# Designed miniproteins, single chains, continued (2), part 56

Each design is a single chain, and the fold is of that chain. pLDDT is the mean over its residues in the fold that is shown.

## One batch from the design tools (miniprotein)

Design m5921
Fold by ESMFold2-Fast:
Structure m5921 (fold): chain A 71 residues (1-71)
Amino acid sequence: MKKVEERRKKLLEKMKEAGYSEEDFNEFITELRKLHEEAEKGNEKAKQFIDRLNGKTLPEALKIYKEEKEK
């Protein structure tokens, strides 16, 4: 539990530094979980989206997610 809390705090700091709120972080994490579940079910679009996020920092990944939602 302590390791998870420390990781969450560090991620939130990076998110705030990039100009995102805690609400943005929570929304993004929830959506990532849904995308992973869809990819496991064989959704090709979800797999492609996850591949785009793979290797990105959390702020970079959230930026990509926000841009995709504006479509």
Scores: mean pLDDT 73

Design m5922
Fold by ESMFold2-Fast:
Structure m5922 (fold): chain A 64 residues (1-64)
Amino acid sequence: ALRPGDVARVTRRQTMAGDPLETLEPGDLVRVLRVYDDGMAVVESLATGRVGLVDASALEPVPA
């Protein structure tokens, strides 16, 4: 399960709902900032530093 502070790998292409919109590709790494009960997560792209909202089901936690 995802927790705030986790690093996760994108498993399915996601458009980050934010301003501006950004597309995350499978294999991209993100830091999880928040997880919501509706299955959405706020993440930060480690490649670009952009923050946005994605489907948490498209994220797999990476071992620390």
Scores: mean pLDDT 77

Design m5923
Fold by ESMFold2-Fast:
Structure m5923 (fold): chain A 93 residues (1-93)
Amino acid sequence: LLEEAEKLLEEAEKLAKKVPDEELRKIILKLIERAKELLEKVKEGKATILEVDELIGLAGIVLGLAKILGDEIAVEAARKIIEALKLMKEALK
């Protein structure tokens, strides 16, 4: 679960670097940074389900923005971040 989440975040980061809109790229990269920090807290047993759900909510907003802008690369990156966060949530049960 956590190894797969880490791999999804690495794949999302590679996609995010290809996002042509500078502001959207910055938003997605910051979201990945926060997800990686949360992953370390999950590994240490210090994260809560609420913290993961809050970041899933934020990632959902970013996904919506990417869809409105028609940026398929940003959409794919956001989806991978959400998948990684869902795996992190599963690991906390």
Scores: mean pLDDT 86

Design m5924
Fold by ESMFold2-Fast:
Structure m5924 (fold): chain A 85 residues (1-85)
Amino acid sequence: MSREELERRAHLLIGQAEVLKQVAEEMGDKETVELAQRAIDLAQRALELLRKGGSEEEAQRLVEEAERLLREARDRLRAHAREMA
């Protein structure tokens, strides 16, 4: 995967996680807020590593972990929404 592709994935992930975090905060879902925040932190860390000319392999691992956390956050938020319905 290219450095440019990793940067694009990280930026997209941060945007998606910030929206999810806001919805989770409105629902009072603290666990989903924490998962979304962790995804944001990992993606931002990957971007910082790429900016400094650091390891592309490490940046890829951080992005992949952030994507996994975002998926978990989405699944939890969906389940919580079903309980409130």
Scores: mean pLDDT 83

Design m5925
Fold by ESMFold2-Fast:
Structure m5925 (fold): chain A 89 residues (1-89)
Amino acid sequence: SSLIEEARERARRLMAQDPGLQRLYDETLSALLRAGLPEELAEAIAAAGVLAAAGDTELAARVLALVSKQLSDEQLYAAHSIFERTVWG
C-alpha cells in the first residue's frame, strides 16, 4: 500500500533524527513480533507508533485502520495493549 510506504518512509526519516523514536520503534516492533504478528504488519504498526509520538496522529490513525482489517481479534487486542504500553504509556 502506498499509504504504508509513505508512513514507513516518514517514520524512517524521523528515527534518523531522534534516537528516542528509534528506540520506541525497536521496542514496539520487538513486542509485536513476540506476540505473533506477521513481520510486515508489525513493522507498519511500529512505524505508526513513531508517527503518533512525533505528532502525525492523522497518518498514524490511517495506517492503523488499514492494518486492523488484516489482524485477527487476538492480534488486534495484543497490538492495542502493546501500543498503549510503548507509544501512549
Scores: mean pLDDT 87

Design m5926
Fold by ESMFold2-Fast:
Structure m5926 (fold): chain A 57 residues (1-57)
Amino acid sequence: AADEALERMRKNIENLEKLIKEGKFTKGAEVQLKNLRRTLEDFEAGRKAIEEAEKKK
């Protein structure tokens, strides 16, 4: 479940990067890309923290 959400986010980031590079996206696309990247980083950091906590149990 979590891995599917991560894959979906990565694909959305790739699609946004492609559209920005092609000049097809307008105002706000760079902000959306930045927010998506940050959300992905936070999610991966949270997943890592949970895995470490589970190893301690």
Scores: mean pLDDT 73

Design m5927
Fold by ESMFold2-Fast:
Structure m5927 (fold): chain A 73 residues (1-73)
Amino acid sequence: DEVLRNLLQALSEIYSGRPLSQEEIDQALELLRKNNFDPLTSTLSEAAAEKLADIMRVPEEKRPIFIENLQQK
């Protein structure tokens, strides 16, 4: 899904200041798929958002706002 790949790259740029590798994108997409994430109607659970932050290597100091934003749409 190009929309999800573009979203993941934008999130990585904003929160981690780096592009995602293909392996990180594939891991993140699998996580989103397992959690029934829909970019039009989606919120992630806190646990799923934390796991996504781990895959994307979001710095610890930015994780609270990253998780909050993924839960709020």
Scores: mean pLDDT 77

Design m5928
Fold by ESMFold2-Fast:
Structure m5928 (fold): chain A 87 residues (1-87)
Amino acid sequence: PPASTEEQLAQLQAQIAGLQALIAQLDEILSRAPEDLSPAAQAILAELEDIRQQNRDPRSLDELIREVRAQAQARIAELQARIEALK
């Protein structure tokens, strides 16, 4: 059966919460020294550096972080618009 409006709203809200947590971790990485980062922020930093190296990406880690952050913000806006359409 199709998901109820409540189930759809819960799924969209969960996705937004995940993206907001990611943005908070990326903001921490951009504002703090590597030794002062939370374990979650350190894990994200390590993953982004691994992806950059694997893809032979010439961009700095800072440039990659800012791009990922911008994409996450755009995705949140899209998901919020979908929630508004369901209300």
Scores: mean pLDDT 80

Design m5929
Fold by ESMFold2-Fast:
Structure m5929 (fold): chain A 77 residues (1-77)
Amino acid sequence: ADKVAEAARKAGEEAGLPQEYIDAITKVARENADDPDALVEGIAKVTAEFTKDKSPEEREKILLGTARVVKAALDAM
């Protein structure tokens, strides 16, 4: 759990994602560290909610950074 959560946090920070968003996806990664499908679904749900009121440019940056977070979290499982 902690390794997956830390991998997600580090990847999010390296991608320059907003801190509030990093905290939310890190929590999802910790709660779903033993279930890859639930982790991906949970992060997708948080991403959709967080990007609802963002500009197209901000949404694209968040989506690209999120792909890196998902990869890092899955690699840490």
Scores: mean pLDDT 83

Design m5930
Fold by ESMFold2-Fast:
Structure m5930 (fold): chain A 78 residues (1-78)
Amino acid sequence: SRAAALARDAERAREAAVGMVRKALEADPQLGVRGADQGIRDFRRLRAQLSSDPAAVAVVDAGIAALEALKQQAEEQL
């Protein structure tokens, strides 16, 4: 279904964003903070676009939470 496709695409985006921010954090905590901030902004925008699809919204919300946790971890290393 279209809803299942949107949720799968959101999950792929979540995995990619979290992976990129984690790698940035490992290289430089400042890059981790910057990457997490950008990812959170991008995912909040995506959430607005997917607002009618609860499954996709849940995946995006999980992505935002993961990025916020990575940002906190990066800030603790500054």
Scores: mean pLDDT 88

Design m5931
Fold by ESMFold2-Fast:
Structure m5931 (fold): chain A 115 residues (1-115)
Amino acid sequence: DEKLKEIELLIEALESIVKGDGEKYKKLMDELNLPHGSSPIEIVKRMLKLIIELALEKGLLSKEEAEELLKEIENVSNLEDLIKIAEKLKKKVSSDETLVKYLNKLIELIKELLK
């Protein structure tokens, strides 16, 4: 699944930022076809959008719920508010263990970035 592979690469990219591994981050940006100057907020937004798309495909979100969450993501400019969106999304996808696992890891990484 290409979306799951991209989510895993985005997690690795956030982990490389937390660890201060700039060399690994650049390689992951190249693999993702993203600019080396991509911010943590841009990486988090991309990951949340992919999880929303997967949740919509699985019938875990209505089209209206997905559109509302995507609009909230576009209007956010800070990592703290992205945690709130991730927690909201996690409640809606609670029956899908894989999506919950990725959202928990994302929330953990955002909290590490805010230290």
Scores: mean pLDDT 89

Design m5932
Fold by ESMFold2-Fast:
Structure m5932 (fold): chain A 65 residues (1-65)
Amino acid sequence: SAADRALARELASYLLGRLGAARLRTMSVEEVRAYLRADESAPERFREASTAVVSAALRLAKATP
């Protein structure tokens, strides 16, 4: 959905700012989800994001120079 695409772009920017592209390139979707759940500062919308949204965000983040 359009909302899922918007959330994936937000999450990609958040992850790039927190971990950087090099770190994210080595991480699985499951590892990113675990990171978000352990991060008390992460917005609830990111912790509750579906596997599809996290997967899309990770693909977007990995495409960043």
Scores: mean pLDDT 82

Design m5933
Fold by ESMFold2-Fast:
Structure m5933 (fold): chain A 93 residues (1-93)
Amino acid sequence: MADAIAREAEAEIRRNEDIIEFFDRVSEHSTEPEVVEEALRRGPELRPLIAESLARAKEVYATQGEEAAREAFYAGPRRAREDARKRLEEARE
């Protein structure tokens, strides 16, 4: 049972790390949320998973600029990754 929980947590960690890496690649070529959204259309499977983070980043960009928008964009995936890491640690103890 613990092994199954650990495998699911590992998959969730990997998924969120893949999302973060994808955004790093996209953001290196764009400082504007609209351009990021266009690039995400090339990965339709990822767009629904991050729609909330993208919407938040657009709002933050309009009021606080690029640096704050990038942090807002990563907040969701980073939290999900850390939550999954805690589940993995608990399942392996």
Scores: mean pLDDT 67

Design m5934
Fold by ESMFold2-Fast:
Structure m5934 (fold): chain A 66 residues (1-66)
Amino acid sequence: PERTEVVDVEQDGEVIGTLTLTFDADGRLVDIRGTVDVPPDASPEQREAIRAAVEETGRQVREATG
């Protein structure tokens, strides 16, 4: 059966969002969905760091699965 996991996306130890991962019956990752809260007054550096954290989390999950 398919399974779903929720993973927190963290930046400097704070949870800034979540990713919902869907795995098929063989344990293979088939879908990644999520949301990240970006403060309206975030600096360009903060926005880039948040984006990098989301991409890094997705990369680690894909590498762990394949």
Scores: mean pLDDT 73

Design m5935
Fold by ESMFold2-Fast:
Structure m5935 (fold): chain A 102 residues (1-102)
Amino acid sequence: GVSEEVEQAIERLREATAKGDVEGTLRAAEELKELALTTDDPEMKRRAVDALLDAAEDLLAKGETEAAKKLARLAKELALTLPDPTLSTGLVLRAIGIELDA
């Protein structure tokens, strides 16, 4: 189902990030965001946002500033769809912080 597809997309993103594959990371991030938008499971959406933000921070630490900004924007867009306003606000602020540091 969609939740299994989201989990598989998270693993693809993690693998691409670990390999230092910037292009693969960007492709996996876009796929993850699109899949996560189709789920009604808020926990699965949260895990997707966390994975995107973790990848963005890793890219930023490696000096991949433009890629980090793109992932932070994807994470921010997905975080805004979360039903918990406190959680959503915290994740959006984390994404904005990455964009400003990049």
Scores: mean pLDDT 87

Design m5936
Fold by ESMFold2-Fast:
Structure m5936 (fold): chain A 84 residues (1-84)
Amino acid sequence: DAAEKLKKLLKLAEEDPEKLLEMAREAALELGIKDEKLADKLVEILKEASKIKDFNEAAEYLMSKLVELGEEAVEILRKLIEKL
């Protein structure tokens, strides 16, 4: 279930953000994304979302920030969920 995988991803952002950053950078590389900072920005957003107590509010925050980052950030997130 996508919601369960997103919860695992948010927990990883809280407990081990360095590991999540390695995974995000690897996902960006596998996708051929040239913006090296995009993976870093996505992990920062996931870390901030992980601080939000309500899961629906965390998901809404994440979605709003993904719109700002663009389509390539959505592809990185999708790849991260696939790796879980």
Scores: mean pLDDT 84

Design m5937
Fold by ESMFold2-Fast:
Structure m5937 (fold): chain A 92 residues (1-92)
Amino acid sequence: SEKVKEAIRYLQQAIGYLKKALEKIDDPNLKEALKLVQEAVDSLRKGDLETAIKNLEEAIKKLEETMKVHDDPLIKQALENVKKALELLKEL
């Protein structure tokens, strides 16, 4: 599906932003968000849309918790890319 491929591209960008943020921010919610986004990409590649959506919704909650403590543009960019991917997947 082209929407799944597009969602994976947004999630790969989010992973890049999260890895860069983790180089300077030691936060357990941020680390868990990265793991959840990576697991969502793996689920999408296996055709497990339901698990991917659940992991992305949880990742968004973890990123929003991180943003209460850290005002960082990399975290904001990661969150926006995860939200764009989730929007595409929910249109399926």
Scores: mean pLDDT 91

Design m5938
Fold by ESMFold2-Fast:
Structure m5938 (fold): chain A 75 residues (1-75)
Amino acid sequence: NSLQEAIDTAARELAEREGISLDEARRLVAQAYNLVVVFGEPYEEAAKRLGISPETVRYMVRTFQEALDAARKRS
């Protein structure tokens, strides 16, 4: 599943960057993906809903998109 693979990749990078658990990072990445990519929310609104910075949301979405593109090429 390319989507799950991308979420796991972005979550690992976020967990290392922010010093949070992998489970918490997975939840944040999945929620950021849902808000920004699925619902089309701006980074600033997603950040407000998640209680994190807009820069962190942008980082998660970028990392997720790169991982998703890589996973799709391998499928």
Scores: mean pLDDT 79

Design m5939
Fold by ESMFold2-Fast:
Structure m5939 (fold): chain A 116 residues (1-116)
Amino acid sequence: GLRISSELEKLLEENDIKKIALVLEDKHSGVGLMILSGALLDLTAAYPDVEVHGFLLTPEEEGELKVGKGTIYFFTDEEELLKAIEEYQPDLIVVLSPNVSLLEKLKELGIPVLPE
């Protein structure tokens, strides 16, 4: 959304951000992959020197999909998603879904987090 884009632009200009994790939980809508793919493509087009990967929590199946310069990783388990983000060590986490519980757990990783 516009609010996330404005906050993200400021953080990218004011900080040496090289790696971004885009996070989305989709348990019901079935459009989470489309939303996450769009956000990833938009960010990599606007900031080509920034590495961007997607982390999708969905009941469908685990796996990965290459999208432009980045990858979207699929998780059926929240703890496995959190471990993958911790291993990735992003400079910034951007949460695209309204999930307060997931947002709070991501903040516990000590990495800056933007809400939806």
Scores: mean pLDDT 78

Design m5940
Fold by ESMFold2-Fast:
Structure m5940 (fold): chain A 94 residues (1-94)
Amino acid sequence: SVEELVSRIGGVKEVRVEGNEVRFSVEGISFEVAKKAYEKKLISLEPREIDGKAWLVLKLEKPLSVGDLLLIIGDILSLEINKKELEEEIEKEK
């Protein structure tokens, strides 16, 4: 299944599939960090906060492709690489 496949990607903590949306959370990444990354164009997938949890959302118009998987992997790696700098920028804005 799509949920099982995405859950095997390194850095993915939780996966939910609802309708045409694949939502996943990234280990140790808050909504504030994901939102800042998206605003800075460091990630392509839009972050959403649902029930106090941070999710990256992939909308499927077609069956899950290799390109979709590479996009997920790329966004996770970008978040992991930039996490510390994004957290420091968020603290400076307070």
Scores: mean pLDDT 85

Design m5941
Fold by ESMFold2-Fast:
Structure m5941 (fold): chain A 100 residues (1-100)
Amino acid sequence: RHRLSLEELREEFKTEAKRLFDMIKSSDDLDQIKSGMETFIERLLEMAKELEESGLTEMAEKLREVAEQARAELAKAKTKEEIAAIAKETERRVEEIFES
């Protein structure tokens, strides 16, 4: 495989975020929603690794911090609405990293 460009990584992130939001909206199973959010966090960590391998070390570090914070907040979340709020804040922070 060739390396994904920063623009391609951003597009992939937007696609994954949309899948997560669609799943949160359609599911009433809190364990399923938490599992989906955990999968999303793992994908952020994979993206951070790709950025680091491309020499974008500072951006990779910021993305890992966002992922770690999201995981910590997810552990405390007790409702679907709380997880949706964590997902939305995570998306906002990741977009800020790509804009910097």
Scores: mean pLDDT 83

Design m5942
Fold by ESMFold2-Fast:
Structure m5942 (fold): chain A 74 residues (1-74)
Amino acid sequence: MLSEEEAKKVFEEGLKLFEEGKYEEAAKLFQKVIDEAPDSPLVHEAYYYLGLAYEKLGKKEEAKKAFSWSALRP
């Protein structure tokens, strides 16, 4: 389980990897935020960027699912 500060750090590292075109590695870090900090406000942003990373990797089904969670967290 990540603290809010740790979740933010992991999310920021994921953004750096995403900007470098390392989409699979970025997706893993966004997934870590979702799995280990599920109550963080960052979870919505993590799902959004996870969806973008999956689109770049050609994983259309995974991208669609991630985007649905970025907007409609139950």
Scores: mean pLDDT 80

Design m5943
Fold by ESMFold2-Fast:
Structure m5943 (fold): chain A 89 residues (1-89)
Amino acid sequence: AIDEAIEAVEEAIEYAKKGDGDGALKKIDEAGAHIQRAMTTATPEQRELINKAMGYISKARKYIEKGDYDEAIEYLKKALELLKKAQEL
């Protein structure tokens, strides 16, 4: 579940780098679904990191909707770091 969320966020970054906002949003939605599954088995410490990552993913979505792909990529990278930390726990 966390591994699948990480993969989806990485794919969202690649679509955003190509200027494909629709592709990026689809991958953000897929990441959200995997995050919901990860939360069902997550420890309290993992849940805190995942909730912070969800906040950054939400900000990235808004920047993609505005056409600001550079800012969206930075927020997706911040989310990715937090998801990877949760995976290491």
Scores: mean pLDDT 87

Design m5944
Fold by ESMFold2-Fast:
Structure m5944 (fold): chain A 77 residues (1-77)
Amino acid sequence: DAEKFIEELVRLAEEMERKGVPLSTIRRELQKKVAEFAGISVSTLREIERKLRAGEEVPLPQKLIDLLKAMSERAKA
């Protein structure tokens, strides 16, 4: 499911780019989709990102962990 969701995000990004949607808008829409998939708000997703960047250990929702693992495996192949 996480891998299929990533494929859907890629397709959405490509469709928006093809239609000439600005990159900043595409990024915001992708963040919304990720937050919805993980069952959290966009503000919560941004809070998690900030804490991780600060080197803090932060508890992640299981769906977000699954997404990060799927993305990591895809990037290594």
Scores: mean pLDDT 78

Design m5945
Fold by ESMFold2-Fast:
Structure m5945 (fold): chain A 95 residues (1-95)
Amino acid sequence: SDLEELKKHLEEIEKKIEELEKKAAEGDLLAQLLRAQLLYELGKVYESEGKLEKAREYYERARELLERVLEESTDPRLLKAARELLEEVLKALGE
């Protein structure tokens, strides 16, 4: 992938994160889970570019949202999805 294509992909992910942040502020736990997924994907993109510090920032933000979903959700599907994604995030953080 060239740098212009990567930049455009990052801009699209960031826009989707912003849209989910608005829904998450309204207490939508599914939106919080989806936002965590996109933050994890953004972290993986920065990691692939060798931007490890920036990747870690996105992984830590994803972790915070997943921990909130696990604390606040009573939906077993959301809890399962959050636990599975948190395992991937923790592996990416070296935990």
Scores: mean pLDDT 82

Design m5946
Fold by ESMFold2-Fast:
Structure m5946 (fold): chain A 80 residues (1-80)
Amino acid sequence: SKDKENAIEYLEHWIDIAEENKAPEEIINKLREMLEKVKTLSSEEARKLLEKILEEATKGQEEGLSLEDIVNRMYEVAQK
């Protein structure tokens, strides 16, 4: 589904950014765990999860948080 594809693409983009910025392996692994979780979800669940991680990522970026802090916030909301 497009909703699931959008969530996968968003997380793959974050993995690319994290790798390019040489983020700790722990942070990259959290992104990979979120990606694997999305693959197991329904289209509607994937959409709702993407909305939550987008909200947290946007807030973190607006607050000027580090990449690691933003990923940690995204990971927390993904563990609901």
Scores: mean pLDDT 87

Design m5947
Fold by ESMFold2-Fast:
Structure m5947 (fold): chain A 100 residues (1-100)
Amino acid sequence: QPSIAELVAEMEALAREKGAQAREYEAAGDLDSALAVLRELGKEMLRIAREIAKQMGEEEMQRVEELEARFAAATTIEEIEAVLKELYVWMHEQLDRAQA
């Protein structure tokens, strides 16, 4: 299975690519396309977070499930971005723990 470092690197690359794309759509006033790109990013980040949680434990899996439920309920760009920021921070916290 991939290491936590490899999974976080994959997440960072996706966040950079899809985040830049979403910002370009927002700058153009195309909020529907920005929202669609952020939803794609969130689905991929949640997949990666679940793989990390499987290596860390049940408590971490529960946290990812909570973030997944919040992501599913999110209807605005601001709500989605809030969940994506929490996922990003959480995954880096797991990387730091795995390297300690």
Scores: mean pLDDT 88

Design m5948
Fold by ESMFold2-Fast:
Structure m5948 (fold): chain A 67 residues (1-67)
Amino acid sequence: MDDDVAQHVGDLARQEALDQGLSEQDAQQVGQLMAEAVRAVMDGDFESAEQLLKQAQQLMDQGQKQS
């Protein structure tokens, strides 16, 4: 099911964010953004997917610069 794939990708992204030293709150947000991006791709909404991916990447970059 599409939801299972999106959740799995989100969980992996959240774990990677935690491993990079992001807070649990920021890691959860990265996970949610990645899951939503996967759902957008599945719906054919590539513009929304690109925006969501950029938001997730911005949070990851912010975490790296604050370490």
Scores: mean pLDDT 78

Design m5949
Fold by ESMFold2-Fast:
Structure m5949 (fold): chain A 70 residues (1-70)
Amino acid sequence: ERERLIAMLALMREEGEAFSKMVFNSLEEAQAALDELLRRLGLDRSLLSDPQAAQELYARLQAVAEELAA
């Protein structure tokens, strides 16, 4: 699991930077790009409507990031 969280943090960093540089001409393009980002991160769209699941994932990623920084 730790290795998977490390890989996810690396992907989030890389994909997040790429996503922030994108320009969208329509809502449909933005949704497609978001779906692709979530797919590449191995995440489900249900996280967008489930704050508890999102917080649990964030806590796990933060713990791994702190271990890597220490």
Scores: mean pLDDT 66

Design m5950
Fold by ESMFold2-Fast:
Structure m5950 (fold): chain A 93 residues (1-93)
Amino acid sequence: VTEEQFQTALEQSPFILDRLEEGREALENAVTEDAKELYDFWQWLNDPNLTEEELLELIENSDNAQLLMILAYAVKHKKLDIARYAFERIQNS
């Protein structure tokens, strides 16, 4: 993973954050089952009791769409080590 690729991923994360923060109704109007599943996953990620250890285990077991959600979450919460790990998993899958 290059620094340039990581910076590009960070620049794209605000689009994902804004889309998910707009709420489930907007994603349901996009009418894909994948959008609904990603929104539910995003809500679960925002559980205030979610630990960094749990996030790392999630990264190991997540698909590319879920890894993008974890990356967006980690960037939003300034968990840069987790963000880079998620990005590396996307690159190596």
Scores: mean pLDDT 63

Design m5951
Fold by ESMFold2-Fast:
Structure m5951 (fold): chain A 106 residues (1-106)
Amino acid sequence: GDELIKKASGALREGNYEEAIKYAQEAIKVLGEDNPEALFVLAEAYLGLGKKDEARKVMDQALENALKKDPNNYLFYEAAASLYEKMGDTEKAEQYRKKAEELRNK
């Protein structure tokens, strides 16, 4: 589970988006579709392949699950901000970055 997310993140940083998708999907299968960390990696990998619509759907699901599971985890808001910025949604990126900062200071 967690090791698969690390492998997916590693592949993502190397630009191996197809391998990142494979590991992220395997992590989702083991950890459940409600795991926001695996879903965020999957969304970013889809963005790397230019699959913007798929990325947005997965990212929206990840954020909804993150808010239900742990609304005080600032890392989820930082991940969302980064992905919205990469999608060109600067207003949402700034909104979630601000939420992450508020949570880090508590």
Scores: mean pLDDT 81

Design m5952
Fold by ESMFold2-Fast:
Formats: sequence, structure tokens, C-alpha cells
Structure m5952 (fold): chain A 71 residues (1-71)
Amino acid sequence: SMGRTPLTLREAPPGAVGGGPFRVVRAADGREVEVELVGVDPETRTLYVTAESLARNGLRDGDEVEVPGED
């Protein structure tokens, strides 16, 4: 079965450009939302996303999310 370790959201560094919209499930409430993905650090399980996409989805820097249907 597909198991997921929670990923930590981080606000992207200024000027960073990413791969566009990315779906995540908020660990706190299980809701699926789209964030603007800028980058990923797989060893720390961190997703770098834009501040705008955090704010519009009620997310904050340091929040935990899960990836629905990993690749």
C-alpha cells in the first residue's frame, strides 16, 4: 500500500522559479490543495512553495502536508 511521510512546506527563496502547480494533502485536515511548487529537498522531505500559494490555501511555512498519488 502507498504510505506517505509528511512533507514540510517552506517558503521559496526570492527569485526562485519552480515547476508550477503541485497537489498536496494538508496533514492537519486531510484536504487536497494546490500549491506553486518551486523546489523539493527529498532528504529532508521539504517542499519549497511560493508565499502566495501558502496564503491562499491557509498554509504556513513549516506546515506538514502529504503527496497524493506520488508520481
Scores: mean pLDDT 73

Design m5953
Fold by ESMFold2-Fast:
Structure m5953 (fold): chain A 90 residues (1-90)
Amino acid sequence: MEEKKKEAIEELEKKLTPFSAESYQRAATELYEEMEKEGFSEEEKLAIEDEAIAETIAAKPKSMEEGLKEALKIMVRKLVEKKAEKEEKE
């Protein structure tokens, strides 16, 4: 589990380096596309986003860039967890 999260976060960081509005939009779009392919409901997507926002605020980012990166990292971690839960039920 943790190893898959680490790999997903490392791939996200590569996509966000260098950081720009374009790299952020691309990473966010790819993340939402992955959620759609995995069959996440609208409610599940909103729950992941809401949790990511709450955790990002709690982390007290020092800049908008830091906050945006942290939010995407949290969403990626939660997506990996939810995918693994679905795999365990087969």
Scores: mean pLDDT 77

Design m5954
Fold by ESMFold2-Fast:
Structure m5954 (fold): chain A 59 residues (1-59)
Amino acid sequence: GPEEEARKGRGAAEAGRALGSPQGRAAADYGILAEKYAKEGNAEEARRYVDLAGQALGA
């Protein structure tokens, strides 16, 4: 649900910031957007940005 996606987005943003790489910056930006959409109740967009953050961290 939205709360879970917000938590995942926040975690991805923290991990991305810790990397200090361009991929980490992208993951942090996507994680912030995931939390934003989750707080707005848009679980679909939140999940999409969680997935994008995960892809950036995996690159």
Scores: mean pLDDT 82

